# Designed miniproteins, single chains, continued (2): the designs that were tried, part 44

Each design is a single chain, and the fold is of that chain. pLDDT is the mean over its residues in the fold that is shown.

## One batch from the design tools (miniprotein)

Design m5519
Fold by ESMFold2-Fast:
Structure m5519 (fold): chain A 68 residues (1-68)
Amino acid sequence: GDEEKAKEAIERMKRGIAQLEAQGLLDAAAHLREYLEKAEELFKKGEYKEAIEVLEQGERDTVRLILA
């Protein structure tokens, strides 16, 4: 369901942040961490679809940041 999908998306984002930090992309990692915190807050409120949307937006914005 949406809860399990949101939980998996959050865990995938945590791994992505760790990989960026390992590569020295600290600004990109910090940017994604802010989106992760927002998504975890939404998850606590049971807003699973909104949590997923926030993570997807963070990924799009971070790709733009990395390419800048």
Scores: mean pLDDT 84

Design m5520
Fold by ESMFold2-Fast:
Structure m5520 (fold): chain A 116 residues (1-116)
Amino acid sequence: MLSKEEKIERLADFFVRYLGLPRELARKIAEFIVNNLDLSDEELVRKVADIAKEFSDEYFSFLLTPGAQAFVVAVKLLLKGYTPEEAVEKVRELYPVISREDLELFAQAAYDALTA
């Protein structure tokens, strides 16, 4: 089992590599998600976008896209102990416009980053 600090570091690295976020922004988002798993999906994605706004309006707009919101919710579910398959099913109920293939690739990559 990873420590909280190890989860934050691995998740930040994953966001830099997978979403192209700046390291400092990725770390702040990762720390926020890991420390706030009890937030509703709607509140979590809103607050994550607000963190990004401190860096740029471009990152704020990106984190408000359905794809980025779906990815944030998937990460929350994985951190709560759901499998990649379970996370994909739950996220697709909230964001049906995101392809199953894209979400499966993201969820598996995030899971591998957190469990490697």
Scores: mean pLDDT 86

Design m5521
Fold by ESMFold2-Fast:
Structure m5521 (fold): chain A 79 residues (1-79)
Amino acid sequence: MQEEQNKKLEAAKEVAGEIQKKNPNIKIEVSIEGNTIKITVTDAKTGKELEAEIDASGLSLEEIKKKVKETIEKLVKEL
């Protein structure tokens, strides 16, 4: 349902926004397709782009926030 997907996307975007505020040279984009949350992290200085996907099926909003945070932090370290 679009409403459930929107809630999951909003939770993911909230976490991404907090990390992006602390990392102004990094662009973080979050989208959702079905139950899959897609995260793209781009280094504005080098143009290097990394992507990861999270299967959000069966996850609570709290679990989604935790996994999104861990995933973005990992991608940022790999830039």
Scores: mean pLDDT 81

Design m5522
Fold by ESMFold2-Fast:
Structure m5522 (fold): chain A 70 residues (1-70)
Amino acid sequence: MSPEELAAIRAAVRPRLTPGQQRVLDAEEELGPRASNRELAERLGISVATVSRHVNAIGAIAREAAAALA
């Protein structure tokens, strides 16, 4: 996936996200794509389990958006 494709998917996904999910997406953009769920949890002050749920939800929405753009 190119950086341009990823940016387009993120733009399409963002308005579908809850405020908590948007904060996780923003933190991933700040920390970089290699940020662990533990690093995201520490940055956001939430549990690793909560981050994992948000990341999984964002991933599902992103896959749907990517399929729609194909």
Scores: mean pLDDT 77

Design m5523
Fold by ESMFold2-Fast:
Parts: C-alpha cells; structure tokens; sequence
Structure m5523 (fold): chain A 57 residues (1-57)
C-alpha cells in the first residue's frame, strides 16, 4: 500500500515539475498564460502534498 502510494505521488510530482518548466517557458512568450500555468502547477503540487499526508494518516 505505502509503496504504491509513493510511486503514484512520485509520478504526480514529476508531472508538476514538467508543468512548472512549461509555465516558465510560456511566461517568456505570454506572461498571462505563463502565470495561469504556474498557478495551476502550484495548486497541483499542494493537492499532491495533501493527498500524500492523507495517505499517511
């Protein structure tokens, strides 16, 4: 159970890191879209941390 949860959260963290990089690239071309993508990546990261905390409870 723990190993499966860790693998799922690791995949989610990797996805969030990719979104963060894409948001930075987008900010150079379109600051409004880049900001929206960055805010989405931050929310995804916070949701992942909350899910990990819940899985450990």
Amino acid sequence: ALAAAQAAHQARLNETAVKGGEAIDEMEKDPVKGREKLEEAIRDYQATLAALAAAQA
Scores: mean pLDDT 75

Design m5524
Fold by ESMFold2-Fast:
Structure m5524 (fold): chain A 82 residues (1-82)
Amino acid sequence: RKKRREEALRAEIDLALATMKIAVALSTAGLSMPPGSGLDAVKAAADLAYEHGLISEEEREATLAAVDATAALEAEVKELSA
């Protein structure tokens, strides 16, 4: 469980940093963050930033991987709480 906590914390940190970079890039280009909140909004923002050439394909894939890792951990926590 402690190992899972460290992996979850790292995934959250990576997601937060990637989201911040994307938000700054979109703002610098005169674009706004997509409407909504949570993981789906981050995915949409990453795709939008990549389509406009604001981030690399590698940064987009890293952001999507961080979103997927965070979503999987949230689902696991919910299942354990049921």
Scores: mean pLDDT 73

Design m5525
Fold by ESMFold2-Fast:
Parts: sequence; C-alpha cells; structure tokens
Structure m5525 (fold): chain A 89 residues (1-89)
Amino acid sequence: SAEEEIERILKEIAEVAGEEFARIVAEDLEAFRRMVEPKIKSEEQKKVADELAVAMAKLALAIAKGDREKAAELRARIEELLKRFEELA
C-alpha cells in the first residue's frame, strides 16, 4: 500500500538525515493528505493522490541523499501527477 511504502521511505530518511528531519517530512505528508482528502471524489483521484504522496516522500529521500538526478525526475513526476489530479477534479 502507499502508506506502507511511505513508512519504509520515512525510516530510510531517518537513517540518512536523522529522526527529526524524518518527523518533519512525515508531518508535511500528513498535512498534504488532510488537505487533499475532501477533494477526492473518485477512486482514480484517490490513486493519483496516493501516488503523489509516495512521489513526495521519495523526493525528500533523494534530497536527503544528495541525489540530484533522482530529485529532478521526481519533481517532474510530481508536476505530472498534480496536473492529472486537477484534471480529474
């Protein structure tokens, strides 16, 4: 599930960048989930929102690792997912 994948990524972020940074990332992802939940009107929108949350967690990990190429790929993916979410609204 997206939740299980995010938990795995957050644990890796804690290992790489420390527990406090991982906590901030977790809080930001939770804030995002709370913000988008009332906007979800379909299963397709929910799937895109889940993919978006996972991509944002992966971006935070790439930044923590200093992986500029992976961070750029994830930023592009997030832009695509945001456009898709808006189109489904």
Scores: mean pLDDT 87

Design m5526
Fold by ESMFold2-Fast:
Structure m5526 (fold): chain A 94 residues (1-94)
Amino acid sequence: MLHPAQQFLKLLEEELRRLGMSEEEIEEALERVGKVLNRNVKTSLEEELLRELGDILSEEEARYIAESIATGEDLEEAARLLAEAFKRYFEARR
């Protein structure tokens, strides 16, 4: 089985691709999220997400995503929420 963090990144890539994001936008999103997930943080994954993605995520969204990754539950829904947040971010920059 894949680690929940690795599975989350794969699900995020699939959701971003489904939403019609460009390869460059997908790479940027995965790089930013991967930077957070590659940190060996036992607690404060929510804080690391807000530090890296505070321009994209609300505190409530960051908490939900952090809990989903930590538990391995609702990963698909958490990936969908993050992908939609990135879509809004990229569309605002176009």
Scores: mean pLDDT 80

Design m5527
Fold by ESMFold2-Fast:
Structure m5527 (fold): chain A 108 residues (1-108)
Amino acid sequence: KKKELIKEMKEVLKKGEEALKAGLPLLAAMGIFKLGELFEELNELDKAYKFYYLAKLHFEKLKDDYYAELAEKKIEELKNVTTEKPEYVSLEEALEEARKWIEELEKE
């Protein structure tokens, strides 16, 4: 399961990076949201919370109320995991952070 989840995370990361290069920020933000779901599956709840929060901020900026509400529900479910609000970062920066965390997971 863990090895399969890491493989899926890498594919989501790649698609998110490709979406940004193609000028499709909504698809990149959806990738950040999906990475949050995959970190949650790995019980990496602090990382999941951060990515749901970042996805919400980007969905709000893109005026996608539907995905912003989905991200808000996930944030509400995980609100007891951390008291720290993630700092706003660009989609490119968020995907770079995801790459680093995926590499750390592979070393375990």
Scores: mean pLDDT 84

Design m5528
Fold by ESMFold2-Fast:
Structure m5528 (fold): chain A 85 residues (1-85)
Amino acid sequence: AALLAKLAELANATPGVRAELTTEGTTTTLRIEARERNGNLEAEVRSTLTLDGDTLTVDVEARVRDLETGAEEEIRASSTRTVSL
């Protein structure tokens, strides 16, 4: 849990990044949202990290949009791992 708490602090200290950390029993959930704009390109990344006992699930959604052309690309990835502590 200490790594997720530290990551939440670093995210909340970063401009344009928001993090929410919740702990319920043995389950710790970290939600991170980042949004950046460079010229006509807008990028948004949402990540959810869930640690339940020894199981870590990571879900990432990234979206990039060209505000001039309206073109949009989206990437979704999910991974679940068992961590031996």
Scores: mean pLDDT 78

Design m5529
Fold by ESMFold2-Fast:
Structure m5529 (fold): chain A 82 residues (1-82)
Amino acid sequence: SREEEMADRAIDVLVAAENASTNPEAQILLGSAAFAVTMFRLLKDPDIVERIRKIAEELAASPDPLVKAAGEEILAIVEEAE
């Protein structure tokens, strides 16, 4: 489904950002976000789009440039899916 494809793309962005980060706090934040999106995806959460958007908005507000970039990229993915 479109929502599953969006969630899979968001997970890819989060995992790539976690692997690129050298900051342990950013790695924990990005990994936790990837885990949360994976759970919404597996559980077929009916609010998955809104939950991913909220996570992406919180990441985009980060002072960490890599975390911010990941959040902004996921917001673009969510906008394409709507």
Scores: mean pLDDT 87

Design m5530
Fold by ESMFold2-Fast:
Parts: sequence; structure tokens; C-alpha cells
Structure m5530 (fold): chain A 67 residues (1-67)
Amino acid sequence: GDAAAKAQILAEARAFAAKLEAAGHTDLARSVRAAADEAYNDTSLSVAEVMARVFAAAQRAQAEARA
């Protein structure tokens, strides 16, 4: 169901944030976690909208980590 799909997106975002933190990117990890938690807690969002917001935050963090 939608709740399970959103929980999986949150879990993947947290795993990605943990990798950023392990690499020394603590502020980027915090930004990804904040975006994921905000999207997950917004019950008005569809699964696709949660995924889009989390993916955008993760992509931005990854780009900044590579710069």
C-alpha cells in the first residue's frame, strides 16, 4: 500500500544520508534526512510526490558532495 511504499522511500533516503555522513558530508546528510522526513510526514502527498521530493534532495546532495 501507499504507507509501505512511502516507508521504503524514507528507508532508502536514510541509507543514502548515512553514506553521506560516513563520507564526512554531515550537513548534506542532515538536509536529505530533513527533506525525507518532511515529505513522509506530509500526508497530502502521493507516493510519486514523496519519491520526487526525496530524489531531488538526494540528487542535489550528491552533486554538492562531488563538487
Scores: mean pLDDT 86

Design m5531
Fold by ESMFold2-Fast:
Structure m5531 (fold): chain A 66 residues (1-66)
Amino acid sequence: MLNLNEAYRLAREIARELGLSDYEIKEVTLAVLKKYMNKSTVPKEELERDVRAEADRIRQRRAAAA
Protein backbone atom coordinates (compact mmCIF):
# COMPACT_ATOMS: atom_id res chain seq x y z
CA MET A 1 0.00 0.00 0.00
CA LEU A 2 1.21 3.48 -0.91
CA ASN A 3 0.47 6.86 0.65
CA LEU A 4 -0.58 9.68 -1.70
CA ASN A 5 2.96 11.09 -2.07
CA GLU A 6 4.37 7.64 -2.94
CA ALA A 7 1.51 7.11 -5.40
CA TYR A 8 2.26 10.46 -7.08
CA ARG A 9 5.96 9.59 -7.52
CA LEU A 10 5.23 6.07 -8.82
CA ALA A 11 2.61 7.36 -11.29
CA ARG A 12 5.11 9.89 -12.70
CA GLU A 13 7.82 7.20 -12.97
CA ILE A 14 5.53 4.81 -14.88
CA ALA A 15 4.37 7.59 -17.24
CA ARG A 16 8.01 8.55 -17.96
CA GLU A 17 8.89 4.89 -18.69
CA LEU A 18 5.96 4.78 -21.15
CA GLY A 19 7.60 7.60 -23.15
CA LEU A 20 5.12 10.38 -22.36
CA SER A 21 6.12 14.07 -22.53
CA ASP A 22 6.35 16.16 -19.34
CA TYR A 23 2.94 17.68 -20.15
CA GLU A 24 1.35 14.25 -20.71
CA ILE A 25 2.96 12.92 -17.49
CA LYS A 26 1.31 15.79 -15.58
CA GLU A 27 -2.07 15.12 -17.26
CA VAL A 28 -1.96 11.35 -16.53
CA THR A 29 -0.73 11.82 -12.95
CA LEU A 30 -3.44 14.35 -12.04
CA ALA A 31 -6.24 12.36 -13.72
CA VAL A 32 -5.27 9.11 -11.96
CA LEU A 33 -4.56 10.62 -8.51
CA LYS A 34 -7.90 12.49 -8.50
CA LYS A 35 -9.48 9.03 -7.97
CA TYR A 36 -7.40 8.54 -4.78
CA MET A 37 -7.42 12.09 -3.29
CA ASN A 38 -9.69 11.17 -0.36
CA LYS A 39 -8.24 7.69 0.31
CA SER A 40 -5.80 6.90 3.14
CA THR A 41 -3.88 4.29 1.10
CA VAL A 42 -3.40 3.50 -2.60
CA PRO A 43 -3.01 -0.09 -3.93
CA LYS A 44 0.19 -0.22 -6.00
CA GLU A 45 -1.12 -2.71 -8.60
CA GLU A 46 -4.33 -0.69 -9.20
CA LEU A 47 -2.35 2.54 -9.52
CA GLU A 48 -0.03 0.96 -12.11
CA ARG A 49 -3.01 -0.31 -14.15
CA ASP A 50 -4.79 3.07 -13.93
CA VAL A 51 -1.66 4.94 -15.13
CA ARG A 52 -1.15 2.57 -18.08
CA ALA A 53 -4.82 2.80 -19.07
CA GLU A 54 -4.78 6.63 -18.94
CA ALA A 55 -1.53 6.72 -20.97
CA ASP A 56 -3.18 4.52 -23.62
CA ARG A 57 -6.17 6.90 -23.75
CA ILE A 58 -3.85 9.87 -24.35
CA ARG A 59 -2.04 7.99 -27.14
CA GLN A 60 -5.33 6.99 -28.80
CA ARG A 61 -6.69 10.56 -28.55
CA ARG A 62 -3.45 11.89 -30.09
CA ALA A 63 -3.61 9.34 -32.95
CA ALA A 64 -7.29 10.13 -33.65
CA ALA A 65 -6.56 13.89 -33.79
CA ALA A 66 -3.74 13.40 -36.32
Scores: mean pLDDT 78

Design m5532
Fold by ESMFold2-Fast:
Structure m5532 (fold): chain A 93 residues (1-93)
Amino acid sequence: SLSAGQRAAVAEGRRLDAEAVGDEEKLKELVKERLKLSEEQQKELSDEELALIVMWMAERGWTAEEAGETLDYEELKEMAERAREKMEERAAE
């Protein structure tokens, strides 16, 4: 579990990530900063899929370390697909 200060920092990060949704360049920066994947793993996942994983992680309050070290590569890709579905639903509104 996170401390109160850590939870506040995660919530602020989530808000900032949401504000960057319309900016492809900012999403790419978040991908590189938040996901500690190797260049080879990043090439297997598109920049768009990596950005969607970051957004999904933010909604769950997970850190890049938790996602990258706790989940295998296939699970990270599935998370990107889930995030895409949610974004498409929101775009339809």
Scores: mean pLDDT 57

Design m5533
Fold by ESMFold2-Fast:
Structure m5533 (fold): chain A 71 residues (1-71)
Amino acid sequence: SSQADIDQIIADFSQAQDIQQIQDLITRYLNQGVSPSDIGQALRILRDQGVISDSDFTELAVYLARLSRTI
């Protein structure tokens, strides 16, 4: 994984209006072959920056883990 890829994911997630849009972006990134590890790192950074709440982070992390088992 590259830091540039993670930075792009962070930028896209930061522009999302709600949690459902972030979930849609997670699905699209996984379908494009982006690693669950890079997506998870982007989510952690957004949580640490206060862009998403701890509860939103937990919901998104569970969503990512669930999809990663089926793709």
Scores: mean pLDDT 82

Design m5534
Fold by ESMFold2-Fast:
Structure m5534 (fold): chain A 97 residues (1-97)
Amino acid sequence: MDKVIAELLRLQAEAIEAQLNKDEERLEKVAEEIEKLLEENPEIEEKLKEINEEILKEMEPKAKEALATEKDPQKAAEELAEEIAKLLRKKAEEYEK
């Protein structure tokens, strides 16, 4: 279970990175891998949602600060996405043990 969660979190980070780089082919490939893993491991979906909620809670103060200081919504969104990708990779390492 933990190894599959780690792989899904890493793939989510790769999807964000692909979007930031405008690499549509890589994004499609990563999205297919995520779908396949979720279909093969439906029991993990609930746990993955909990982890994503924790990440959003950790990012809430940074999102609030970005909205207060940066007037360009696109730039703020890209910076937040990059931080989310980093946090996803860190969480993946924890599940690999």
Scores: mean pLDDT 79

Design m5535
Fold by ESMFold2-Fast:
Structure m5535 (fold): chain A 77 residues (1-77)
Amino acid sequence: GIKMSVEKAIELLQSSDEEVVLRAIGALARTGDERAVEPLSRVLEESSSETIKLAALLALQEIGGEAAEKAIKNYYS
């Protein structure tokens, strides 16, 4: 697997390459770091790709906690 820091993974969420974005989302989900919640929430709201939006939603669910749950609820509100 690709080893990525949280900071690098957050940076890669802005990539024009869908595979790179999906790998970054996967890395952030696996870390469980709450620093990922706001960047993933932005991707969920702003991405034009349904694949990327679904990946971001699942990553927020994987990270869990109050901040992630609030981000998911705000998206559907």
Scores: mean pLDDT 82

Design m5536
Fold by ESMFold2-Fast:
Structure m5536 (fold): chain A 105 residues (1-105)
Amino acid sequence: EEERRRLLEEARRALEEAIRLAERALRLAEEEGNKETAELVRRGLELLRRALEGGSVEDVREAARYLAEATALAVKEGSSDELIDDLRAAAIYAEHAARLLEEAE
């Protein structure tokens, strides 16, 4: 019970960080005029927010995929290092949250 509580609390913190980084990345993508990257980040954010409310591992995994695709697109389009770094960090936190939720069973 205590171990499961710790995993869920750590997963929640990882989700909150992923959301914070993804929200900043969305703002940067919109400012840079990168519409396709912004769309992928918006989809990822909606899934992360849904997961934070319901704790779905599938939603977190799908969000991580959108954030990884957004990162690859931002690199291809020559976006700012700030945007690329925020997207990578958001994807890493989302993947970490998914692993913690899986371990919590």
Scores: mean pLDDT 88

Design m5537
Fold by ESMFold2-Fast:
Structure m5537 (fold): chain A 72 residues (1-72)
Amino acid sequence: MEQVIENARLAGEMQGVPAETLAALGDYLARQGRLRDAAQAYRLASEIARQQGDLETAQQLQQRADQLEQQA
């Protein structure tokens, strides 16, 4: 599962995958009960959103990641 997150990260770096794609991956992983992997996906999505200037989305994604990390 961590390899799936790393593959998504590499795709984001090389293909310009939008933050919403990584956020969707985080939602999927959270539904599967994989809270640690979901938190990591949200952190990556937050960083991409911040780089794109979408600070509101970045803040929301970071908060979601922190909540899931505490539950994992």
Scores: mean pLDDT 73

Design m5538
Fold by ESMFold2-Fast:
Structure m5538 (fold): chain A 86 residues (1-86)
Amino acid sequence: MLGPAGAAEAERGARGAVERTEEVIERLREAAATSSPAQKAAAIAAAAIEAAALRWMAENVSDERLAEEAREAAERILEAVREAAA
């Protein structure tokens, strides 16, 4: 578990990442539909990293509601990644 300052930072990070979830998904969908293979691969990688960060934050925040929102956001991004990679 993170110390109190680290926990507060993780909570701020989790809230920001949850708020950006729709933007991340839309960017990925746009890149997958219209970009070169390299741009599509880069967008998939960026989205996967964001999902991994959300999962890590969910494990490190004490707010169960925020943790659940972060887990749900991560799963939504990973589903978009699977769709884009198809």
Scores: mean pLDDT 79

Design m5539
Fold by ESMFold2-Fast:
Structure m5539 (fold): chain A 88 residues (1-88)
Amino acid sequence: SLSEEELDAEVREALLQAEIGFYKANGDLVGAARAYLRLADFYEEQGKKDEAIKSYEEAIKLLDSIPNPTPEAVELRKEAIERLEKLK
């Protein structure tokens, strides 16, 4: 059976994935990328380095798909790359 801590972690992961899905469904690529950064932070807290790396890569991929990115999107992409480089 799942411990309380394990159940809390699974619920938090599911909520973060649902948040990503919500922003993607609404065409909010910046919101989705920000949610991927939160998912990456969660995976780092759990010691899941490979999953954290993949989450940062997905955030960067989404931001790279934005035509004429806003300053917010540019800054978020920079943050994602910086965090990804620290893990490699």
Scores: mean pLDDT 86

Design m5540
Fold by ESMFold2-Fast:
Structure m5540 (fold): chain A 81 residues (1-81)
Amino acid sequence: SDSDVSQKWSDYIQQMVNDAQNQGQNPQQVGQIGIQFMSLAMSDPSVSNDQIIQTIDQLSTMSVSQQVQQLNQMIDQINSS
């Protein structure tokens, strides 16, 4: 359900923010980027719940710096569409 996907996003963002502190990244900035992407993705009817889950799973294998780069690229793609 949409609520389950929102919860999974919230859990992921919290994990990324916590990891950012340990990896010398700015936790506030990282959290803001995650929230921005979640808001855009959840508002896009072409983005399925399965695609969101796959994206989270893929991002979770990366460093915070790599996750931020991927999220910014995806935000740019959504905004350019």
Scores: mean pLDDT 80

Design m5541
Fold by ESMFold2-Fast:
Structure m5541 (fold): chain A 87 residues (1-87)
Amino acid sequence: MAEEAARRAGEEAREEMETLRRVASTQVGPLPDDLVARLWPLAEEILTLLRQNSSKSEEELLRLVDDFSRDVVERAARRGAKEGEER
């Protein structure tokens, strides 16, 4: 059961990061407020990361965003595994 919970939590975090990437890469009209509210905490963390590293090259900034995305997915998976073990 712990493995299924970890996999599920990881998939949800991955989908959120994928949605954020689509939103960031696509300039298509105004976004729905509901979607913005759901993604805002992740977007705010990414913006903070980019501002702290504003002196770095675009390539280096993209690597930092990728590392952040991977860390978010891993943290979600670990949290799910812990909850699954209690059952």
Scores: mean pLDDT 60

Design m5542
Fold by ESMFold2-Fast:
Structure m5542 (fold): chain A 66 residues (1-66)
Amino acid sequence: KTPVERGAAVAQLLKEKYGASDEVAREVIELMEKTDNKEEIANFLAEKLGISKEEAQKVIDEADKR
């Protein structure tokens, strides 16, 4: 997957599981275009959604399967 495709997959999961806004979805896509660092991405998701870093890592792993 390209960074854009990966970011879109994560954003879609956030909308499906956590009801994330279009604004948060856009921020995730922009972040994932700049970095592929799983820890940095997971930390961003944890802060934005109020979930654990472990749960955020699971979302990234699930998106990578799509």
Scores: mean pLDDT 78

Design m5543
Fold by ESMFold2-Fast:
Structure m5543 (fold): chain A 67 residues (1-67)
Amino acid sequence: SKEVLFSTSGGEEGLRKMAAVMIHGAKEVAEQHGRDAQAVLEQGQKALAKAAGVPLEKIREMVKEVE
């Protein structure tokens, strides 16, 4: 369930931490592999939303907060 996934990830704080890691990871992957950082980040956001069982919109909002 969403509750169990949030508990596993450390709740909303864990999700924000994952968003921060994803932003940094996307930039590093783009730099190392000559890819668009935004494209890598969008793919990661979709994967995280599906895994965490939350709407993609919520993940995008958290990414904007972390930036």
Scores: mean pLDDT 68

Design m5544
Fold by ESMFold2-Fast:
Order: C-alpha cells, then structure tokens, then sequence
Structure m5544 (fold): chain A 79 residues (1-79)
C-alpha cells in the first residue's frame, strides 16, 4: 500500500540527511586544520619580512570566507 512506500522513502531521506551532516562536519575539520597550517606559515613569512601586515590581514580574511563558500557549494552539489 501507499503508506509503506512513503515510510521507506522517509527512512532513506533521514539516512541521506545524516550522511550530509557527517560530510559537513568532516569538511569543517579539514578546513580548520588547513587554515591553522596556513596561519603558521603566514606568521613565519611575516617574521621573515616576506609579506606585510596588510597582506597577512587580507589572507586571513580570505581564509575566513572560504569555509562558508565550501559549505554553500556542498549544499548546492547535493541538491
């Protein structure tokens, strides 16, 4: 009957939503690790005079904007 098919589809939808949430968490963790590594390299480059304070600030701002863009791209790809 129609009810049994609806319940099966709802179960599949819930399992898909859980997988999407897990992928988002993994993406956030990977991004934060990459950002931390970039910050360490930027601090060292700044100390060595390879970049300016202004350039370092611009790179930090760009890194902060990166995660929301990746999350939006992931949501768009999963639609």
Amino acid sequence: EKKAKIEELEKEAREAEKKIEELKDDLKKSWELARKTQEEFMERALELGLITDEEAAALRQRSAEGLPKLEAALEAALK
Scores: mean pLDDT 73

Design m5545
Fold by ESMFold2-Fast:
Structure m5545 (fold): chain A 55 residues (1-55)
Amino acid sequence: KDAARQQARDIVRQGMADGRGAEAVRQARALLAAAGFSEGEINELLDDTAREAAL
């Protein structure tokens, strides 16, 4: 699960840098769901990662 978290963060950071943020968030969400994260856990992680990537 920790590997899936790190992979999701990397996907979002790279997608934001490449101007593909919306696509990257969708890919990261699908990956986290497949890894067994709850909706609340996914939303928290993606919100934090997107905020960090936007700064």
Scores: mean pLDDT 75

Design m5546
Fold by ESMFold2-Fast:
Structure m5546 (fold): chain A 60 residues (1-60)
Amino acid sequence: GAGSAGASAAHGGGADREQARAAARAKLNMDWEAAARELQKGGGMSAENAREAGRASAED
């Protein structure tokens, strides 16, 4: 459903979803965290790049 504030309850703040996502990621695999850390160390990228990489992985 799309709209203005019709479904605000589902997307009130996204905090619940963000917490679940962070917890699931941390629990599911450390490999992803290791890869992200390696990119931060070797890539010289900022948190924004790491966040974009995570988003690309989620879209896949």
Scores: mean pLDDT 57

Design m5547
Fold by ESMFold2-Fast:
Structure m5547 (fold): chain A 67 residues (1-67)
Amino acid sequence: MLSPVAKKLVAQAKDVISKQKVPSPAVDHMKQTVKDVQTNGDKFSVSQQVGQVLALVGDLLDLDLQK
């Protein structure tokens, strides 16, 4: 099962993606990560969930630092 932290990060990533008006590599990577977590998240081990969470945090930080 997805942890509550993973669910919150997926929701935050979706909100950021919906607000982006210009394509960027970080947004494209975030879209793919969200899709993977949404499709396979409940089948991921705890270590795989941590990996996906770290990927989303990295993408969100990259977008935040561009402000």
Scores: mean pLDDT 68

Design m5548
Fold by ESMFold2-Fast:
Structure m5548 (fold): chain A 82 residues (1-82)
Amino acid sequence: MAELLEIIEDVAKKRAEEAYEQTKPILGDEGARKVAEQVREDVIKEGRDKMIELLKKHPEFARYFAELETDPEVKEELLKIY
């Protein structure tokens, strides 16, 4: 649902925190923060792409999510699937 984007953001935040903890002993605080930020961005991008692929397999949900979506680009893409 529209909450799916929030879940992706929460997962991205958690993965970034894990990456920071794992890389801090090797790269130091500054290096670890840069890795964490990159991981967060990558997870968000991959999550959105994967969501769109899944919705293409279930077009009925794509229209429902398009009505709840506030991002105009994502909404337009979802409407094209149905």
Scores: mean pLDDT 71

Design m5549
Fold by ESMFold2-Fast:
Structure m5549 (fold): chain A 65 residues (1-65)
Amino acid sequence: SEEEAKKLVEGAEAAAAKYADLKKDGESQEAIDALEAAAQELIQKAEELSKKYGEEAKEAFEKEL
């Protein structure tokens, strides 16, 4: 549904923002572990977007990173 699409996009945007912030904050083991977890979450959300809305939606999301 359109509402599901909006929630998935909002979740992906939030995950991308978190990833960018973690990447900016510098390198400790905790930061590296959190960055890897955030990257994995982004990959999963991009795959969900691609599966539900096609490759164009995934590509549009990936360009925001």
Scores: mean pLDDT 70

Design m5550
Fold by ESMFold2-Fast:
Structure m5550 (fold): chain A 99 residues (1-99)
Amino acid sequence: SRRLKLLAQHVVDVFMQVLGTTATSSDDELVERAAQAVADTVLDLASTHNLSREEVREVLRMTAEMVRAMARQSNVSPSLYDLLSRAMELAIENVERSL
């Protein structure tokens, strides 16, 4: 579980980097790009670390919880919280389609 938590933290870091560096005027495009980056990162980690489907789902669950906790701690706006939630939901759907 310590290993999976470190992998989840790495996925959070990638997610935050994409959100902070992606130049777009569309929230929908930002959601899609962030979701794809998270999905690609999780699938790469799954391959590199030989994660089971259950371990992949745990990494996704921990990533979503970490993003949610960070958003609450940073007092983000309701609109930004919605964007973060939509991106994580889409990322989980993208990963599940590949499992």
Scores: mean pLDDT 86

Design m5551
Fold by ESMFold2-Fast:
Structure m5551 (fold): chain A 59 residues (1-59)
Amino acid sequence: MSEETREAIKAYLMEKYGLSEAQASHLVALVQDRVSSVEELEAFLATPEGQALLAGVKG
């Protein structure tokens, strides 16, 4: 994904889910080959796989 999209996804995760910058960066790295926009990320996080991945990053 582009740098602009990466930063938008990080901001979204920090604002909506309360992730730290480090947690948001880690999640972006895990999904960068699967999602190319915030909307695709929202759709992915609605799946059981996305929910499990988000929970793992949060601790």
Scores: mean pLDDT 80

Design m5552
Fold by ESMFold2-Fast:
Structure m5552 (fold): chain A 78 residues (1-78)
Amino acid sequence: MEEKLKKEFKERIDELSKKNDGQGLLDLVDEILNNPNLSEEQKKELLRYIWKNSSVAQQFAILARLIERGEDANYYLG
């Protein structure tokens, strides 16, 4: 279950990245952080995967979203 869910999120990230859908990537950041079935390590892996597949502008938007949510950006991305 856990590995399948992570794989499904990675496939969604790949599709959104391919479409250059910055808003979709931000919505997916919220979905990942809010998902109780993902471990903290899986959330870190998925958020880092979004970061690596994002443009510089999308990376700034992701950082801003994490800050707005009160999340520790260094915890998830560093």
Scores: mean pLDDT 83

Design m5553
Fold by ESMFold2-Fast:
Structure m5553 (fold): chain A 73 residues (1-73)
Amino acid sequence: SVEERERAAAGASAGTGVPLRVDPETGEVFVLGPDGKWVPATRADLEAIKALAEARGDRGGAAAAQTLLDLGA
């Protein structure tokens, strides 16, 4: 659901410092690009966020990123 994606995006963002946003109409996940524009998050982007959380020892952020991957199927 959109609510689950919003909670997962907040958790992954909090754990990694990577800004994430969910479109409330579509449930689509966005990540902030290097040009300061929001772009659709790819599976590779979410996997990189999960890996960053794991490398930092943030189990909550890693679990949140995994939830986004699971819901992104």
Scores: mean pLDDT 80

Design m5554
Fold by ESMFold2-Fast:
Formats: structure tokens, sequence, C-alpha cells
Structure m5554 (fold): chain A 65 residues (1-65)
């Protein structure tokens, strides 16, 4: 349940930032996100989402393609 909420939050944040999310994977307490963009907006989103994920008990890792 919490992982689904985090996935939705990541997708919503990416849409608001104009970013494309290529893939999201969840393994235990780790959420991995792949973004198409490597610009400043993607980095700022990654920082914000890592803080949210930590408060929800998850690790967030962001990868750029």
Amino acid sequence: VKETALKLAVVAEAIEAGLSVEKIEVEGNTVKVWLKSTDEAAEEMAKRMKEIAKQMGFKLEVFFE
C-alpha cells in the first residue's frame, strides 16, 4: 500500500516537472526510478522524492538514461 502511494507521488512529481518516467521498480524497502532527463529539474525532483521516501520508510534511487 505505501509503495503504491510512493509510486503515484513520483509519477505526479515528474509530470509537474515536465519529466518522463521510464520505469519504477520496488524491491523490499528500495524504490528505483528511471528518468529520461538528466537536467536540473530531474535532479531537484530526485532530491525532493528521496526526502518523502525516507519519511515513508523507503530508500529512493534515481537513474538517468
Scores: mean pLDDT 75

